Designed miniproteins, single chains, continued (2). Designs and how they scored, part 69

Each design is a single chain, and the fold is of that chain. pLDDT is the mean over its residues in the fold that is shown.

## One batch from the design tools (miniprotein)

Design m6533
Fold by ESMFold2-Fast:
Formats: structure tokens, C-alpha cells, sequence
Structure m6533 (fold): chain A 100 residues (1-100)
């Protein structure tokens, strides 16, 4: 289906985003993660993973207020995945500490 094709595209974009994040290419990581979240909108686990990469890229760039918003969205979409919810909660606290 179109939704299945979009989820598959989102997964590929997420893999690219994770690689960009590891390489310190935070602009590319943010762009690819944003597109991954939009494409994988029918898969809440992939959306949560994409938001985590997007938020981490924003956090690394000093965009703390936007990172906080993104991590809150990651928590909302990871209600059925405790591991992703815990990771999002830890990153949310880290972003909040940066604003102090």
C-alpha cells in the first residue's frame, strides 16, 4: 500500500539520519529525520525514533527550545514502547537542563 511504501521510505530516511547524527552532520540529520517522521506517520515506533534523532540534532546545535518540543512529541508517540519513552524522557531532561 502507499502507507507501507511511505513507512519503508521513512525507515531508509531514518537510517540516513542516524548515520548523519553519528558523523556530526546535524543539519542533514535534522532534515532526514524530519522527512522520516512525515513519511512513517502510520508507524508510531518509527515516528518516535525519527523524533529522537531530530531532537538530538537540534540539541547538538543549541536549539534547546525546539529540541524540548520534539522530545515531548517523541514521548507522546512512544506510549506503547517503554524503551523509546525512557530515551525520550532522558533527552527531554538533558535539553531542559541546557536552558538553566
Amino acid sequence: SLDDDLVAAGRSLLEGAEQALKNGDYDTAAILAGFAAMAAHKDPELVARAYLVYGEALLKQGEYEEAIKVFKRAIEVSKDNPELREKATKLLKEAQEKLK
Scores: mean pLDDT 89

Design m6534
Fold by ESMFold2-Fast:
Structure m6534 (fold): chain A 85 residues (1-85)
Amino acid sequence: MLEELSEEERRELAERVREHTERLIAAIEADPSLTPEQKAELVRLVREYGERIVRAILAGDMAGALRLEREMIERLERIVAEHEA
């Protein structure tokens, strides 16, 4: 049985996700090992997924939010793996 978050708790969680998304974007932009093209792709992906995750949380769709987080991580890992050649 999953514990249901209140509207206030969902709002707080959404704000924390937004903060984390912005920190991750800053880290990507500051990474000297990434090309400008990789940075642009990673930032776009993180921003798109971050916003979708926030919307899912605010809608009470915690299962959807967790699925989106896993999908984002998988896509980020694929982009990074393409760097090894």
Scores: mean pLDDT 80

Design m6535
Fold by ESMFold2-Fast:
Structure m6535 (fold): chain A 92 residues (1-92)
Amino acid sequence: SDAKKYFEEGLKLHSEGKLEEAIEKYKKAIELDPNYAKAYFYLGGVLAHIGKYEEAIEYLEKAIELAPDDKELIEEAKELIKKIEETKKKEE
């Protein structure tokens, strides 16, 4: 699907450290498939990496909501949310 194509382009850009370009591709994947849980998860990860913690948590929570049967994604998203919240407390 076109959503999967943009998601995979985002993964490649993310692996190359092109974080802003990766964000645009993940957002395009979500635009084409609003239920694309993995696109929300990886977008949340990039946003956390660039310090946009509140937005990161929102996308990670949406990924959990959209993929209730994906135990690995849920566990990874919850762990990342916990790390973000701990980082926010240290920077306050």
Scores: mean pLDDT 88

Design m6536
Fold by ESMFold2-Fast:
Structure m6536 (fold): chain A 74 residues (1-74)
Amino acid sequence: SKEEELERLVAEGSRLFDEIVRLAQAQGTPEAQALLEKAAELFIEMLDAYHAGDLERVREIVEELRKLLEQARA
């Protein structure tokens, strides 16, 4: 169902955000802090989209979080 898909995507986004937080804290650089700030803004937007039932917006934000995680790993 759409509800189950929303829950799965939000869980994925939450895991991505947690990993970004861990990497940023480990790196301790201004660049890592800026990336964490962007991820936090996206995480809040994802929760807003989830509460609105906006599946496409949640999917878009999860993809953006995934891109930020790849940037954090580089």
Scores: mean pLDDT 88

Design m6537
Fold by ESMFold2-Fast:
Structure m6537 (fold): chain A 55 residues (1-55)
Amino acid sequence: SAREAALAAARAAFRRHTGHEAGREALRQSKEAAPGLSDDELQAAVVRAAIELGV
């Protein structure tokens, strides 16, 4: 699903990027993976990935 694609992209971004840049990069990659999701749904995926990965 689009939500799972966004979440997978956010998880991958957080594994490759650290610091203040990581959140912005996770959001960008989630948008590219799921362009049909709202900004709120994309932000929810980024927050969920951050919580799961302890960042």
Scores: mean pLDDT 82

Design m6538
Fold by ESMFold2-Fast:
Structure m6538 (fold): chain A 59 residues (1-59)
Amino acid sequence: SAELKAFIAELDERIKELRRQAEELRRNGGDPLEIELLEGMAALLQGIKGFLEEILQKL
C-alpha cells in the first residue's frame, strides 16, 4: 500500500526528530525527564514502525 509506505516514512521522520531533540537537550544540559520522555516516545514509535513494516512485507 502506498498509503502505508507513506505513513511508515512519516513515522521514521518523527522518530528521527524526537531523537534529534533529545540529543540536543542532552548536549545542552536540558531536563533529564524531558530527555527520557522524548527517547521513550521515539522507542514506542519505533515499535509501531517495526510492526507496520512487518505487515507491509506480508502484503
Scores: mean pLDDT 87

Design m6540
Fold by ESMFold2-Fast:
Structure m6540 (fold): chain A 86 residues (1-86)
Amino acid sequence: MTVVITFKNLSEEQKEELKAEAEELRKRGYDVEIKEDGDTLTITIGNASVSFVAAEVLRAIGLGLDGADVKISFDGDTTKIEITFP
């Protein structure tokens, strides 16, 4: 499965932490692409398992409960998660 996670309105610290997380996933054998555009970070994982996708959806829901705007959509084998921090 492919998962595309877009984080918006990031601080520099949040961006560095998410980039470090993405590099850790790459070291574990995930097919990870990172796109950076100002305070927006998009992480694409081409070989995500169902359990990985479920964990990312739960993380997004948790961030939404903490005040982020969260949008989740499914298009076949692709899960798209958009998280906008307050």
Scores: mean pLDDT 84

Design m6541
Fold by ESMFold2-Fast:
Structure m6541 (fold): chain A 57 residues (1-57)
Amino acid sequence: MKKAEEYLKKAEESLRAGNFPEALYYAGQAVYYGTPELREKAAKIAKEAIDRMKAAA
């Protein structure tokens, strides 16, 4: 679905910008609207955002 792809792209952009809470939010939306394959990619971004927030704390 186009919505899940857009959310995944926003999650990647937010992660690159260092906005980890925003990256986690968009990754969650991509999981909710995505196909199984897209959900796997979104879950990986969400995990990365969480790991980076913990490392930066």
Scores: mean pLDDT 79

Design m6542
Fold by ESMFold2-Fast:
Structure m6542 (fold): chain A 65 residues (1-65)
Amino acid sequence: DIDLAIAEIAVASLATSTGVKVRIREENGELVLEIEDLTKESEELAKQAKELAEKIGVKLRVRKL
């Protein structure tokens, strides 16, 4: 899915720019953002990533490791 690939690249770029340690997975046509530590910075990243993915038309959910 082209939209899924675009969303993954966009979210990965956003995460890299913030310096927050995350892992991005694809599951059943959705993105999963896996975060090791739940901090204010990672919570803001998760919110921005979800908004970005939704604008592209892809569902994103957040998972704490």
Scores: mean pLDDT 79

Design m6543
Fold by ESMFold2-Fast:
Structure m6543 (fold): chain A 66 residues (1-66)
Amino acid sequence: EEEAVRQRVAELLKRDVTNELLASGADPEEAEATAERIVQLALEGKYDEARKLFNEAIARAKARAA
């Protein structure tokens, strides 16, 4: 059930990232699309790229809200 565990972790990560982006002022469509990209990068082991994209997305959401 390694695939099922991986799928569950990806789903939880996507949910948490989407909620954080929404809390920062991102629109729902952009938050979901960005969260999907971040999860994809993390699943590929590209953690530095995933973290950078997350930080940039949060900054953009806050800038749009200001």
Scores: mean pLDDT 79

Design m6544
Fold by ESMFold2-Fast:
Structure m6544 (fold): chain A 61 residues (1-61)
Amino acid sequence: GPAIERLAEALGVSPETVVRSLQQVAALTGRGREIALRRLAEEAGVSVELVRKALEEALAL
């Protein structure tokens, strides 16, 4: 979806790579998940909200 594609462009990786990374993040619980989402946002130079939307798109697959 649009958020996965935007995150993939920002990170310089394929959308499939982003989906796999987000599925790993989804396996984390509580604070660990929030830390992972913030780190992805910092690495990509995007908002945490975009990373959360990408996670929602990945979980809908």
Scores: mean pLDDT 83

Design m6545
Fold by ESMFold2-Fast:
Structure m6545 (fold): chain A 88 residues (1-88)
Amino acid sequence: DLEKEIEEKKKEILEEAVKAGADEELVKRYLELLYELRKKLANGELKPEEVERLVAELRELAAEIAEQVGEAPREEALAEIEAARAAA
């Protein structure tokens, strides 16, 4: 049950970030966009221009979270997405 595993993982990450002092709604928006982008990239549903725009949006959200708690959750996943986009 991949969708259930993803939702449980997002909840776990959200709870840890909120405990660290991050804004709950900001982290929710960041995680939803991050996982949606990963899913669409895996399915080949995005044009390069769309990936670039969504990555920029994710980086803005990550920066806001990092200002609150020092680091956005799943920064490594953002780096992987940027690396995959550069390699494509």
Scores: mean pLDDT 77

Design m6546
Fold by ESMFold2-Fast:
Structure m6546 (fold): chain A 61 residues (1-61)
Amino acid sequence: KPKITVSAARLLAEGASHEGIAAAVKTLIDLGYDVTVVGVTDPELAARIREAAPQAKVVLA
């Protein structure tokens, strides 16, 4: 399976919302990617991603 790493910190710095990041992660999972999300320091964002895309690996710093 293709693997992809998503930087939440970078997306937030570029103006992405928590909802937008969670939706993007879900889209990548639906396309068949093994998704790892890094740069997550906010537990609320981690929870939102896990709710939308439970197969994604979220690394909380």
Scores: mean pLDDT 83

Design m6547
Fold by ESMFold2-Fast:
Structure m6547 (fold): chain A 74 residues (1-74)
Amino acid sequence: MEEKIKEYEKKIEEDPKDAEAYFKLGQALAELGELEKALEYYRKAIELDPKFREAVMEEALISVELYLRGFILG
């Protein structure tokens, strides 16, 4: 898992406009439980490619998960 994070970070360094690399890095961080960082990278992927439907969907799911983990902030 951490090796994949390093691989995607290197891809971003080689191509800073690679929306897919940001998305993949977000997925890897979400799998490690780093939900806030995953959310940040999904948002970067969307910023680079607003038509990236999968990134938009994952961003929404992680946002809901973070809200629920805060004991449903009223």
Scores: mean pLDDT 78

Design m6548
Fold by ESMFold2-Fast:
Structure m6548 (fold): chain A 89 residues (1-89)
Amino acid sequence: SEAELAELLLEYGALRGELHDLLLRLETLDPAAAARFRAELARLDAEFQAVLDAYLAGELSLEEAIERIRRIVARVRELVERARALLAE
């Protein structure tokens, strides 16, 4: 549903905000690791934007867009967990 897509977009934004805060902290401890996380997030951001652009252009169905965004959200969540693990040391 469109409501499910909207919820995933909000979750993506929330996870990006959390990761951004974690990376600000990681930058002071391990700038190289912070740079690696930012590069990975930039690739996920590009993939996320491509899915949204394709959906808005009518090239992807709502169900296909939801499935692809759900996978991207899961990958951003994984980055948040890895950044937290590094900061817990």
Scores: mean pLDDT 89

Design m6549
Fold by ESMFold2-Fast:
Order: sequence, then C-alpha cells, then structure tokens
Structure m6549 (fold): chain A 64 residues (1-64)
Amino acid sequence: DPNVKALEELAKDPKNDTAYTYVSLGEEAIKAGDYELAKEYYKKALELDPDNEHAKAGLEKLEA
C-alpha cells in the first residue's frame, strides 16, 4: 500500500518520532489492513509513552 509506505517514511523523520505519531500510524495501518505493521507502530508508541492508553487498547485489540 503506497499510503502505508509514505507513513513509514514519515515516521523515520526524527521530528515525527512521538507516541502520538506512532498511534496515528497504527490506526492508518489498521485502515490499510496491515495488522502486523499496526502492532509494530503501537509497540513503538508504548516505547515512547508506556502509559499511552490508545496504543495499549490498539495492541490488545489486535492481539485478542
């Protein structure tokens, strides 16, 4: 999916390396049907903000 690839390139920019950015990328990956990519983005969001409830909920939903 070209949109998912563009979001991956965006996430490589240090200015975009925030928990909010990775939560948004995870949501876009789910929309694109790439659930494994969504899991990786939610895990990265939790690395930056371990208390991020959106990332926790997203990851739990994908792993259930």
Scores: mean pLDDT 73

Design m6550
Fold by ESMFold2-Fast:
Structure m6550 (fold): chain A 82 residues (1-82)
Amino acid sequence: LTEEQKLEAEFALLLIKGIIADHYGDYETAAKWYEKAVELLEKHPEFKEDLAIAYRNLADAYEKLGQTEKAEEWRKKAEEVE
């Protein structure tokens, strides 16, 4: 696997873990997985579409936790990379 393929695979796994946690109502765990996905791609602007997806999922997780201000911050980051 190339470095790019490894990043894509790792990102997908982190995102899926977050989605699974969200599905079970564990929004704190979901947010942590989405945050790891963001951290993985944050320095790789070529993955802006994937990064935007991670930002939106993270924002939704924080919204479900009642952390509206954090949700707004992540939502704005998603808009900035689109």
Scores: mean pLDDT 85

Design m6551
Fold by ESMFold2-Fast:
Structure m6551 (fold): chain A 61 residues (1-61)
Amino acid sequence: SLEELLATLDPEVQAKAREIIARIEAETDPERRDQLLKELAVWGLEAGVPVEVIEKILKLI
């Protein structure tokens, strides 16, 4: 589940991921939502989150 995946991350990284995910889930505009999904992926890579974990998160939201 998404919660189990997030629980594998450092607490600060987990908190930031949840913040971005909440913004994505609240967004109704498809273009803005796509931009936020890309922001999550880029941030995740920069924060050292494994690519496999990022891909699973993106698939669940």
Scores: mean pLDDT 82

Design m6552
Fold by ESMFold2-Fast:
Structure m6552 (fold): chain A 78 residues (1-78)
Amino acid sequence: GEETLAQLEALVAAGVALARALGNEEAAAALEEAGALALEIARLLAAGREVPEALLERARALEAEALALAVPAIHAAA
């Protein structure tokens, strides 16, 4: 329900904060975009609504982009 959505929102915020702590603002921005889209999809599912395929495709693309940006930040932090 709503509490589960709030928990997901908090997890997204934690991921963004971690990316920034690692010095990767591009990864943080990509995670914010992916997280916002994931939360929109989660809200639609929680309301019993159909999720448009275009939103699922966009979520997958942003997730892949965020992961690609995060790898260099992890290497730079080491």
Scores: mean pLDDT 71

Design m6553
Fold by ESMFold2-Fast:
Structure m6553 (fold): chain A 57 residues (1-57)
Amino acid sequence: MKKELAKKYLEKAREAVEKGDITKMLEYLRKAIEADDSEEVKKEAKELVLEGQKIAE
């Protein structure tokens, strides 16, 4: 898959975090990493997980 596709999934994950939908966030993060497992995508995914964890706490 392509880095562009991974970025689209990261955008969707961010939208999910903003809406408090942790399940959707995790789904999109998994899709993003499946599309591109580069350090750039992994860093963004880690930040979104931390934001989601803060919402869940």
Scores: mean pLDDT 77

Design m6554
Fold by ESMFold2-Fast:
Structure m6554 (fold): chain A 71 residues (1-71)
Amino acid sequence: KEAEVLEHLRLGGEAFEAGDADAAIEHLKKALELDPKNARAYAGLALVYKLLYGDWEKAEEYYQKALEAKA
């Protein structure tokens, strides 16, 4: 489980760096399916929506979820 979560986080990060928002979101959502409280996955989604889509409102929602998940 944890190794699969880390692999999806890694692939999501690589897709984000490549500018592939759809692939990044897919992998980050897969990480959340495996680990619903994964702060890194929520933070990754926030960055994708902010930097690749320009959707700051959606980014803020995921950023708040990331902060809650860190507890």
Scores: mean pLDDT 82

Design m6555
Fold by ESMFold2-Fast:
Structure m6555 (fold): chain A 72 residues (1-72)
Amino acid sequence: SSREEILLALIRAASELYEEALKVLSDEEAQRVVSEAVRAVAPTMDGASAEEVRKRLLEEGKKLVEELVKKK
């Protein structure tokens, strides 16, 4: 994957995660989930495919959403 394909995959996955998080979390919590997921995934992007970046971000985001929902 090109750098542009990887970056676009990250942006699209982040947008998808934000929309899904908003269904069960506040806007502030959803923004935090996206920021934390991106922070966890961004260092792992070197040598990754666009599909791997998307999968990693959505998996990390889902885990963070589940943790926040359990605290309610």
Scores: mean pLDDT 83

Design m6556
Fold by ESMFold2-Fast:
Structure m6556 (fold): chain A 60 residues (1-60)
Amino acid sequence: SDWSAKMVNHSLLMSGYQGRADRAEKRGDTVTAEKFRNQMNVHRKLMDDYKKKVEEMRNS
C-alpha cells in the first residue's frame, strides 16, 4: 500500500517537472529547462531502484 502512494507522488512530481521544463523552454530559458529534465532523470532512476527493492523483498 505504501508503494501505491509513492507511485502517485512520482507521477505528480514528473508532471510538475515536465510542465516547468516546457514553460522554461517556451521562454528560451534552456538552463532552467535542462535542470528540470535532469531532476526528472534523477527521480526516475530513484523510483526504478525502489521498484527493484520492493520486488526483491516481496519474493523473499
Scores: mean pLDDT 78

Design m6557
Fold by ESMFold2-Fast:
Structure m6557 (fold): chain A 63 residues (1-63)
Amino acid sequence: SPTLSEEEIREKVEEVIKQHPAYTADQLVTMVGLDNAEKMTQETYELARRIAEELLAEREARR
């Protein structure tokens, strides 16, 4: 599939969180999509949303 892997999505979401720590999962996914439009499908978008929510929950739990 010509889409981003789960690991690539995770790395990109983590980079956006570093630049914008107050972003919601929707905002994180939007920013990743802007940089990677050609590799974003509905399935990739849904996966990115799940990963963003997981990463934000992990960060909140570690506070």
Scores: mean pLDDT 78

Design m6558
Fold by ESMFold2-Fast:
Structure m6558 (fold): chain A 83 residues (1-83)
Amino acid sequence: SLLEEARELLEKARKYLEQGNYDEALEYAKRAAELARKAGDWLTLGEAYALIAEVYLKKGDNEKAKKYLEEAVRAYLKAAAEA
């Protein structure tokens, strides 16, 4: 399913982040966010945005990290409201 694909991409993004492959982690996490959005899964979308924020923190891009953390919080709040 679309949601299963999003979760698989998110798992790959985490693996790349752990290996220090930040560009690959961003690519996979952004793809996971797109599929989670299409699936209407706010929890997985929030997880993807949180991972993107962590990658930007590791890269020293505090401004982008803040932006994606705010997006993650919004997605998590929406997931909680629709639960």
Scores: mean pLDDT 89

Design m6559
Fold by ESMFold2-Fast:
Structure m6559 (fold): chain A 84 residues (1-84)
Amino acid sequence: MTDKEAEELKEKALAALDAGDDEEAKEYIKKLAEMAKEGNVKAAEALEDLLVYAGALGREEVAEFAREQIREVRAAGVIPKNVA
């Protein structure tokens, strides 16, 4: 998957959060997490941005979901906290 696809998914997730569609936002976050687990750094960056944005909007459930997805990406070794 391309950096452009990660950017498009990020924009869709932001739009879903602005629209109040938490379930749609979670779907895009999950797709970004799958891309990040496959080694896409832009998808991992997008997940961190979405965590911050959801938290700023007070969308605790979406923010917690994004945090969980980031933890799974780190466990997969894409972010430098993977332990052997």
Scores: mean pLDDT 79

Design m6560
Fold by ESMFold2-Fast:
Formats: C-alpha cells, structure tokens, sequence
Structure m6560 (fold): chain A 68 residues (1-68)
C-alpha cells in the first residue's frame, strides 16, 4: 500500500514537471500510469484511492485545457 502511494506521488510530480516543460503528451501518458496505480490502490484503500484519482483528474484537466 505505502509503495503504491509513493509511486503515485512520484508519477504525479513527474507529470507536473513534464507539463511545465510543455511536454503535454508525455505528461498525459504519465498520468495514465498514475491512474492505473490509483485504481490498484482503491482496491485496497478506497478512500486513499479516490483522493488520488481526484488529484490525477484535476491535473489531466489542466493539461488538456492548455493543449489538445
């Protein structure tokens, strides 16, 4: 569980950095990986998994609003 949370945190940070560099496709790809981790996390801890999915959703929305 903690390992999934750590991996999720790292993927989210990486996606933010990629978006700041204008690498939106790579950022969205990284967020898709983060979504997979968050889904696995929600099977073990639904509350933490939902929070993680919300964070990923917000980042994905911001990136999509900047570029197609």
Amino acid sequence: MEELIKELSELVKKAKELAEQGKYEEALETLRRAEEVARELSKVDPVTGKVALHEIKELEKEIKEKEP
Scores: mean pLDDT 78

Design m6561
Fold by ESMFold2-Fast:
Structure m6561 (fold): chain A 64 residues (1-64)
Amino acid sequence: KEEKLKEAEEKFNEGLEKIKEGKLEEARELFEESIKLAKKTGEETDVLQQAQHYLELVDKAMKQ
């Protein structure tokens, strides 16, 4: 796969680990990085859709 897609997937997985640790702010930043990398592929990938979904969930949780 393309290097950028692999990096997007790695950032997404790191974000999931931060959620498990209760570090929502760090998870948000990692999902934002994953989205930026995935968008550079020019395609709607699974990681792009999933990272956007989890970013919305984290943002909502942080707002209380």
Scores: mean pLDDT 79

Design m6562
Fold by ESMFold2-Fast:
Structure m6562 (fold): chain A 61 residues (1-61)
Amino acid sequence: ELEQQARDILREAGEKANELFDKGVEEAKKNPETADEIRKRYYDQAVSLAREAERKAKELL
């Protein structure tokens, strides 16, 4: 049960991280001069989300 909840947390975080990557790519395409900055911002958000999810999953296990 707790292992299942931990897996769900990680899966949901992964899905949201993919959405952030997709948004970063789209916004970078519209702003090529600041594309690297935009991609980094969304990437940092995705990494932060994944790390928070890992912490929550570990607390359940």
Scores: mean pLDDT 81

Design m6563
Fold by ESMFold2-Fast:
Structure m6563 (fold): chain A 66 residues (1-66)
Amino acid sequence: SSKELEEEAQRKIALAIQAISKGDFETAEEHLKEAERLARELEKQGNFKAAERILSAVKKLRELLA
């Protein structure tokens, strides 16, 4: 369901934040890529608002890595 996809994407974002705090930027980017993939699945299901929230968080976290 779209709720399960959103919860999984939020879990991936939390794991990315933990990896960033440890200086593990490779692991952080892997989690961000998975969150992005889950956001694209949310878009396919028509849940554009949830997808936008996830993609916005991914963008902000990637900006911290740049």
Scores: mean pLDDT 88

Design m6564
Fold by ESMFold2-Fast:
Structure m6564 (fold): chain A 64 residues (1-64)
Amino acid sequence: ERKRRHEEILRLIGEILRLIGEIFDLERKLEVETDPERRKRLEEELERLREERERLMERLRALK
């Protein structure tokens, strides 16, 4: 039971870290992008990834 919970927590942490990396990469692209249309697409993608990260963080909190 405790081992299963630890494995689930580690899996969620791994998924969250992957999303953080993807968000960081998109934030860097947005920082240097000057085209309004491309900025809009990057902002929409960032919003989606941030929402996904929030859901995973909520699941992680429920397991703690």
Scores: mean pLDDT 81

Design m6565
Fold by ESMFold2-Fast:
Structure m6565 (fold): chain A 55 residues (1-55)
Amino acid sequence: SMEEIKKIFEEALKKLKGATPELQRKALSAFNEAIRNGKSVEEVKKKLDEIIKEA
């Protein structure tokens, strides 16, 4: 659901608190793409986990 995607994004931002602005921007971009394209919760979670690993 959209609410689950939002919660996953919020948790990702908390983990990226000390990361570069570029990584935070990537997380925001992934969230926006998910909302626009109706991506599954699973796809969003995997993409955000990849971004967190880059930090």
Scores: mean pLDDT 78

Design m6566
Fold by ESMFold2-Fast:
Structure m6566 (fold): chain A 68 residues (1-68)
Amino acid sequence: SMSEEEIMREAELSLLIMEAEIYRKAGDYKGAAEAYRRAAELARELGDEELAREFAELAEEAEKKAKE
């Protein structure tokens, strides 16, 4: 079973993913990039390197969109 800390981090990750999706749909790419970066950090802390990479890539895409 996961520790209480890991359960809290997974809950925070889920919230960040939802926030990033809402920001992205609203066209707030700066907000989406920030949420995706935090999601990548939490995924790395949870040991999910593949998921962390996916969110880091989404953050870079959102950052690029924000600069357009």
Scores: mean pLDDT 84

Design m6567
Fold by ESMFold2-Fast:
Structure m6567 (fold): chain A 63 residues (1-63)
Amino acid sequence: SSDEVIEEAYEELLELAKELNLSEEDIKAVELAVAHARARRFSPEEIRELYERMKATLKTLAA
């Protein structure tokens, strides 16, 4: 289901954020993006695109 895909993506993003030692504020931004995707009933494809975009952004912020 879409919720399962979102949950997996959320866990991976949160783990990455912790590995990159991001601020509490940035971690909350990731949580809000996931909540927004759930509320908007994103398709699995849209969720994957959001995940890849967020992952790239988090890596850039850590640079």
Scores: mean pLDDT 74

Design m6568
Fold by ESMFold2-Fast:
Order: C-alpha cells, then sequence, then structure tokens
Structure m6568 (fold): chain A 88 residues (1-88)
C-alpha cells in the first residue's frame, strides 16, 4: 500500500532558516520527503507506507500550532486516491 502526504503551509512572515530547520526535523525520518519554499509558503510532500505517512501528518498537525504558522492544508492519498483532507 502506497501513501502520499501533501502539506501546504502558509507562514505569517517569509520562511526563515529556523522555520526550514523545524521542517527538516519533522521530515528527518522520511528520506523521500520534498520541501519547496516560496516566500511565505511551503509545500511538503512525502511518500511511504500508510503508517509512516499518518505519523508524519501527526507531526505536521503539531507544527500547525507554531505561532509563526498562519494556516496549513494537509492532503492524504492512498493508492493515488485522496482519502483525507484537513485545513488547520
Amino acid sequence: MKARLEAIIQYKEPVSEEDKARLREVAAGYPGARIEVDGNRVRLTAEGSEEEVRALADKLFELSKDPRVEAMALFLYEDGKLVAAALL
């Protein structure tokens, strides 16, 4: 079973080196994770097992509580199908 997570993270200010370090820490257990930064917005994508991707989603949910984060959208795909979405 192949799962994919896509997170779109909107920061209140331009993404700092500290913000990037926190994102890399969250993604450290996911060697296929990709982090793309564009001003105040980050796109994080990761692929893996359903268990691994759900664990990453939980870590991102905790990251959404950072006062520097304005909004976050999470999209979970299993076998190419969207199975869950959250707006935080």
Scores: mean pLDDT 82

Design m6569
Fold by ESMFold2-Fast:
Structure m6569 (fold): chain A 103 residues (1-103)
Amino acid sequence: GKKFSEEEKQEALKLLAERLGIPADQVDPNKVPPDLLYRAVRYLYLSGVPLKKIAEILDVSEETVELIARGKVSESTLEKLAEKDVTLEKVVKLLELIEEVEQ
């Protein structure tokens, strides 16, 4: 995929947070909040984006995406996914998907 600067990735994180109603002052530029992951996945799921497409971006199973979207994943599991599996590059891709859905 396209290579992004650290500044572009941090800007994407802030923009995604603002779009999903998370206050900017609660966003660490180097850490994906678990609530951001939940809100992004739920928004895309409810907007009719296929589970497979969301799963490919996050590099997780379709079952994991559905559980996150339905709020059936524990807070501790969301924290582990956000810390381990959701890079800032994936945040850029999530923002691009949300922008595409809104067009």
Scores: mean pLDDT 75

Design m6570
Fold by ESMFold2-Fast:
Structure m6570 (fold): chain A 63 residues (1-63)
Amino acid sequence: SDEEIIEEILEKAKDLSDEVREDIEALVRDILETSPLSEEQKKELAETVAEGIVESAKLQEEK
């Protein structure tokens, strides 16, 4: 269990882009909580926005 926790922390530390994506998704969902959109639409929008931001960051690194 302790070894599994350490491995999870190391994976999260190595994959900062995935962590940032999840943080962006959570932030967008919080903003959308006050929106009249359905839960399904809120999830889809949050995922789309997070993906777009992460992809934009990758493209900036590639030029």
Scores: mean pLDDT 67

Design m6571
Fold by ESMFold2-Fast:
Structure m6571 (fold): chain A 82 residues (1-82)
Amino acid sequence: MAPFDPLTKETLEGIKELVEEAYKTGDPNLLTAASLLAVAADLREVQKLLGEYIRAVDNGDTEKAKEAAERLLKKLDELIAS
């Protein structure tokens, strides 16, 4: 896989921490912060998965929100490991 520079990896780790805390606390401001970081870093796959998670949370669909969060965290772990 293509190597990430240290700043991209740090950004991915920061997004993961925000997503994990948002999932634990339900704080929508953390998801907004994660989305802004993903946009700033041009992380398009992460942006898509964040958008899916945010949409599920906004709709009150707890099952879809859980599944979207798990998919997003798995993708973040994959990218960080690269």
Scores: mean pLDDT 78

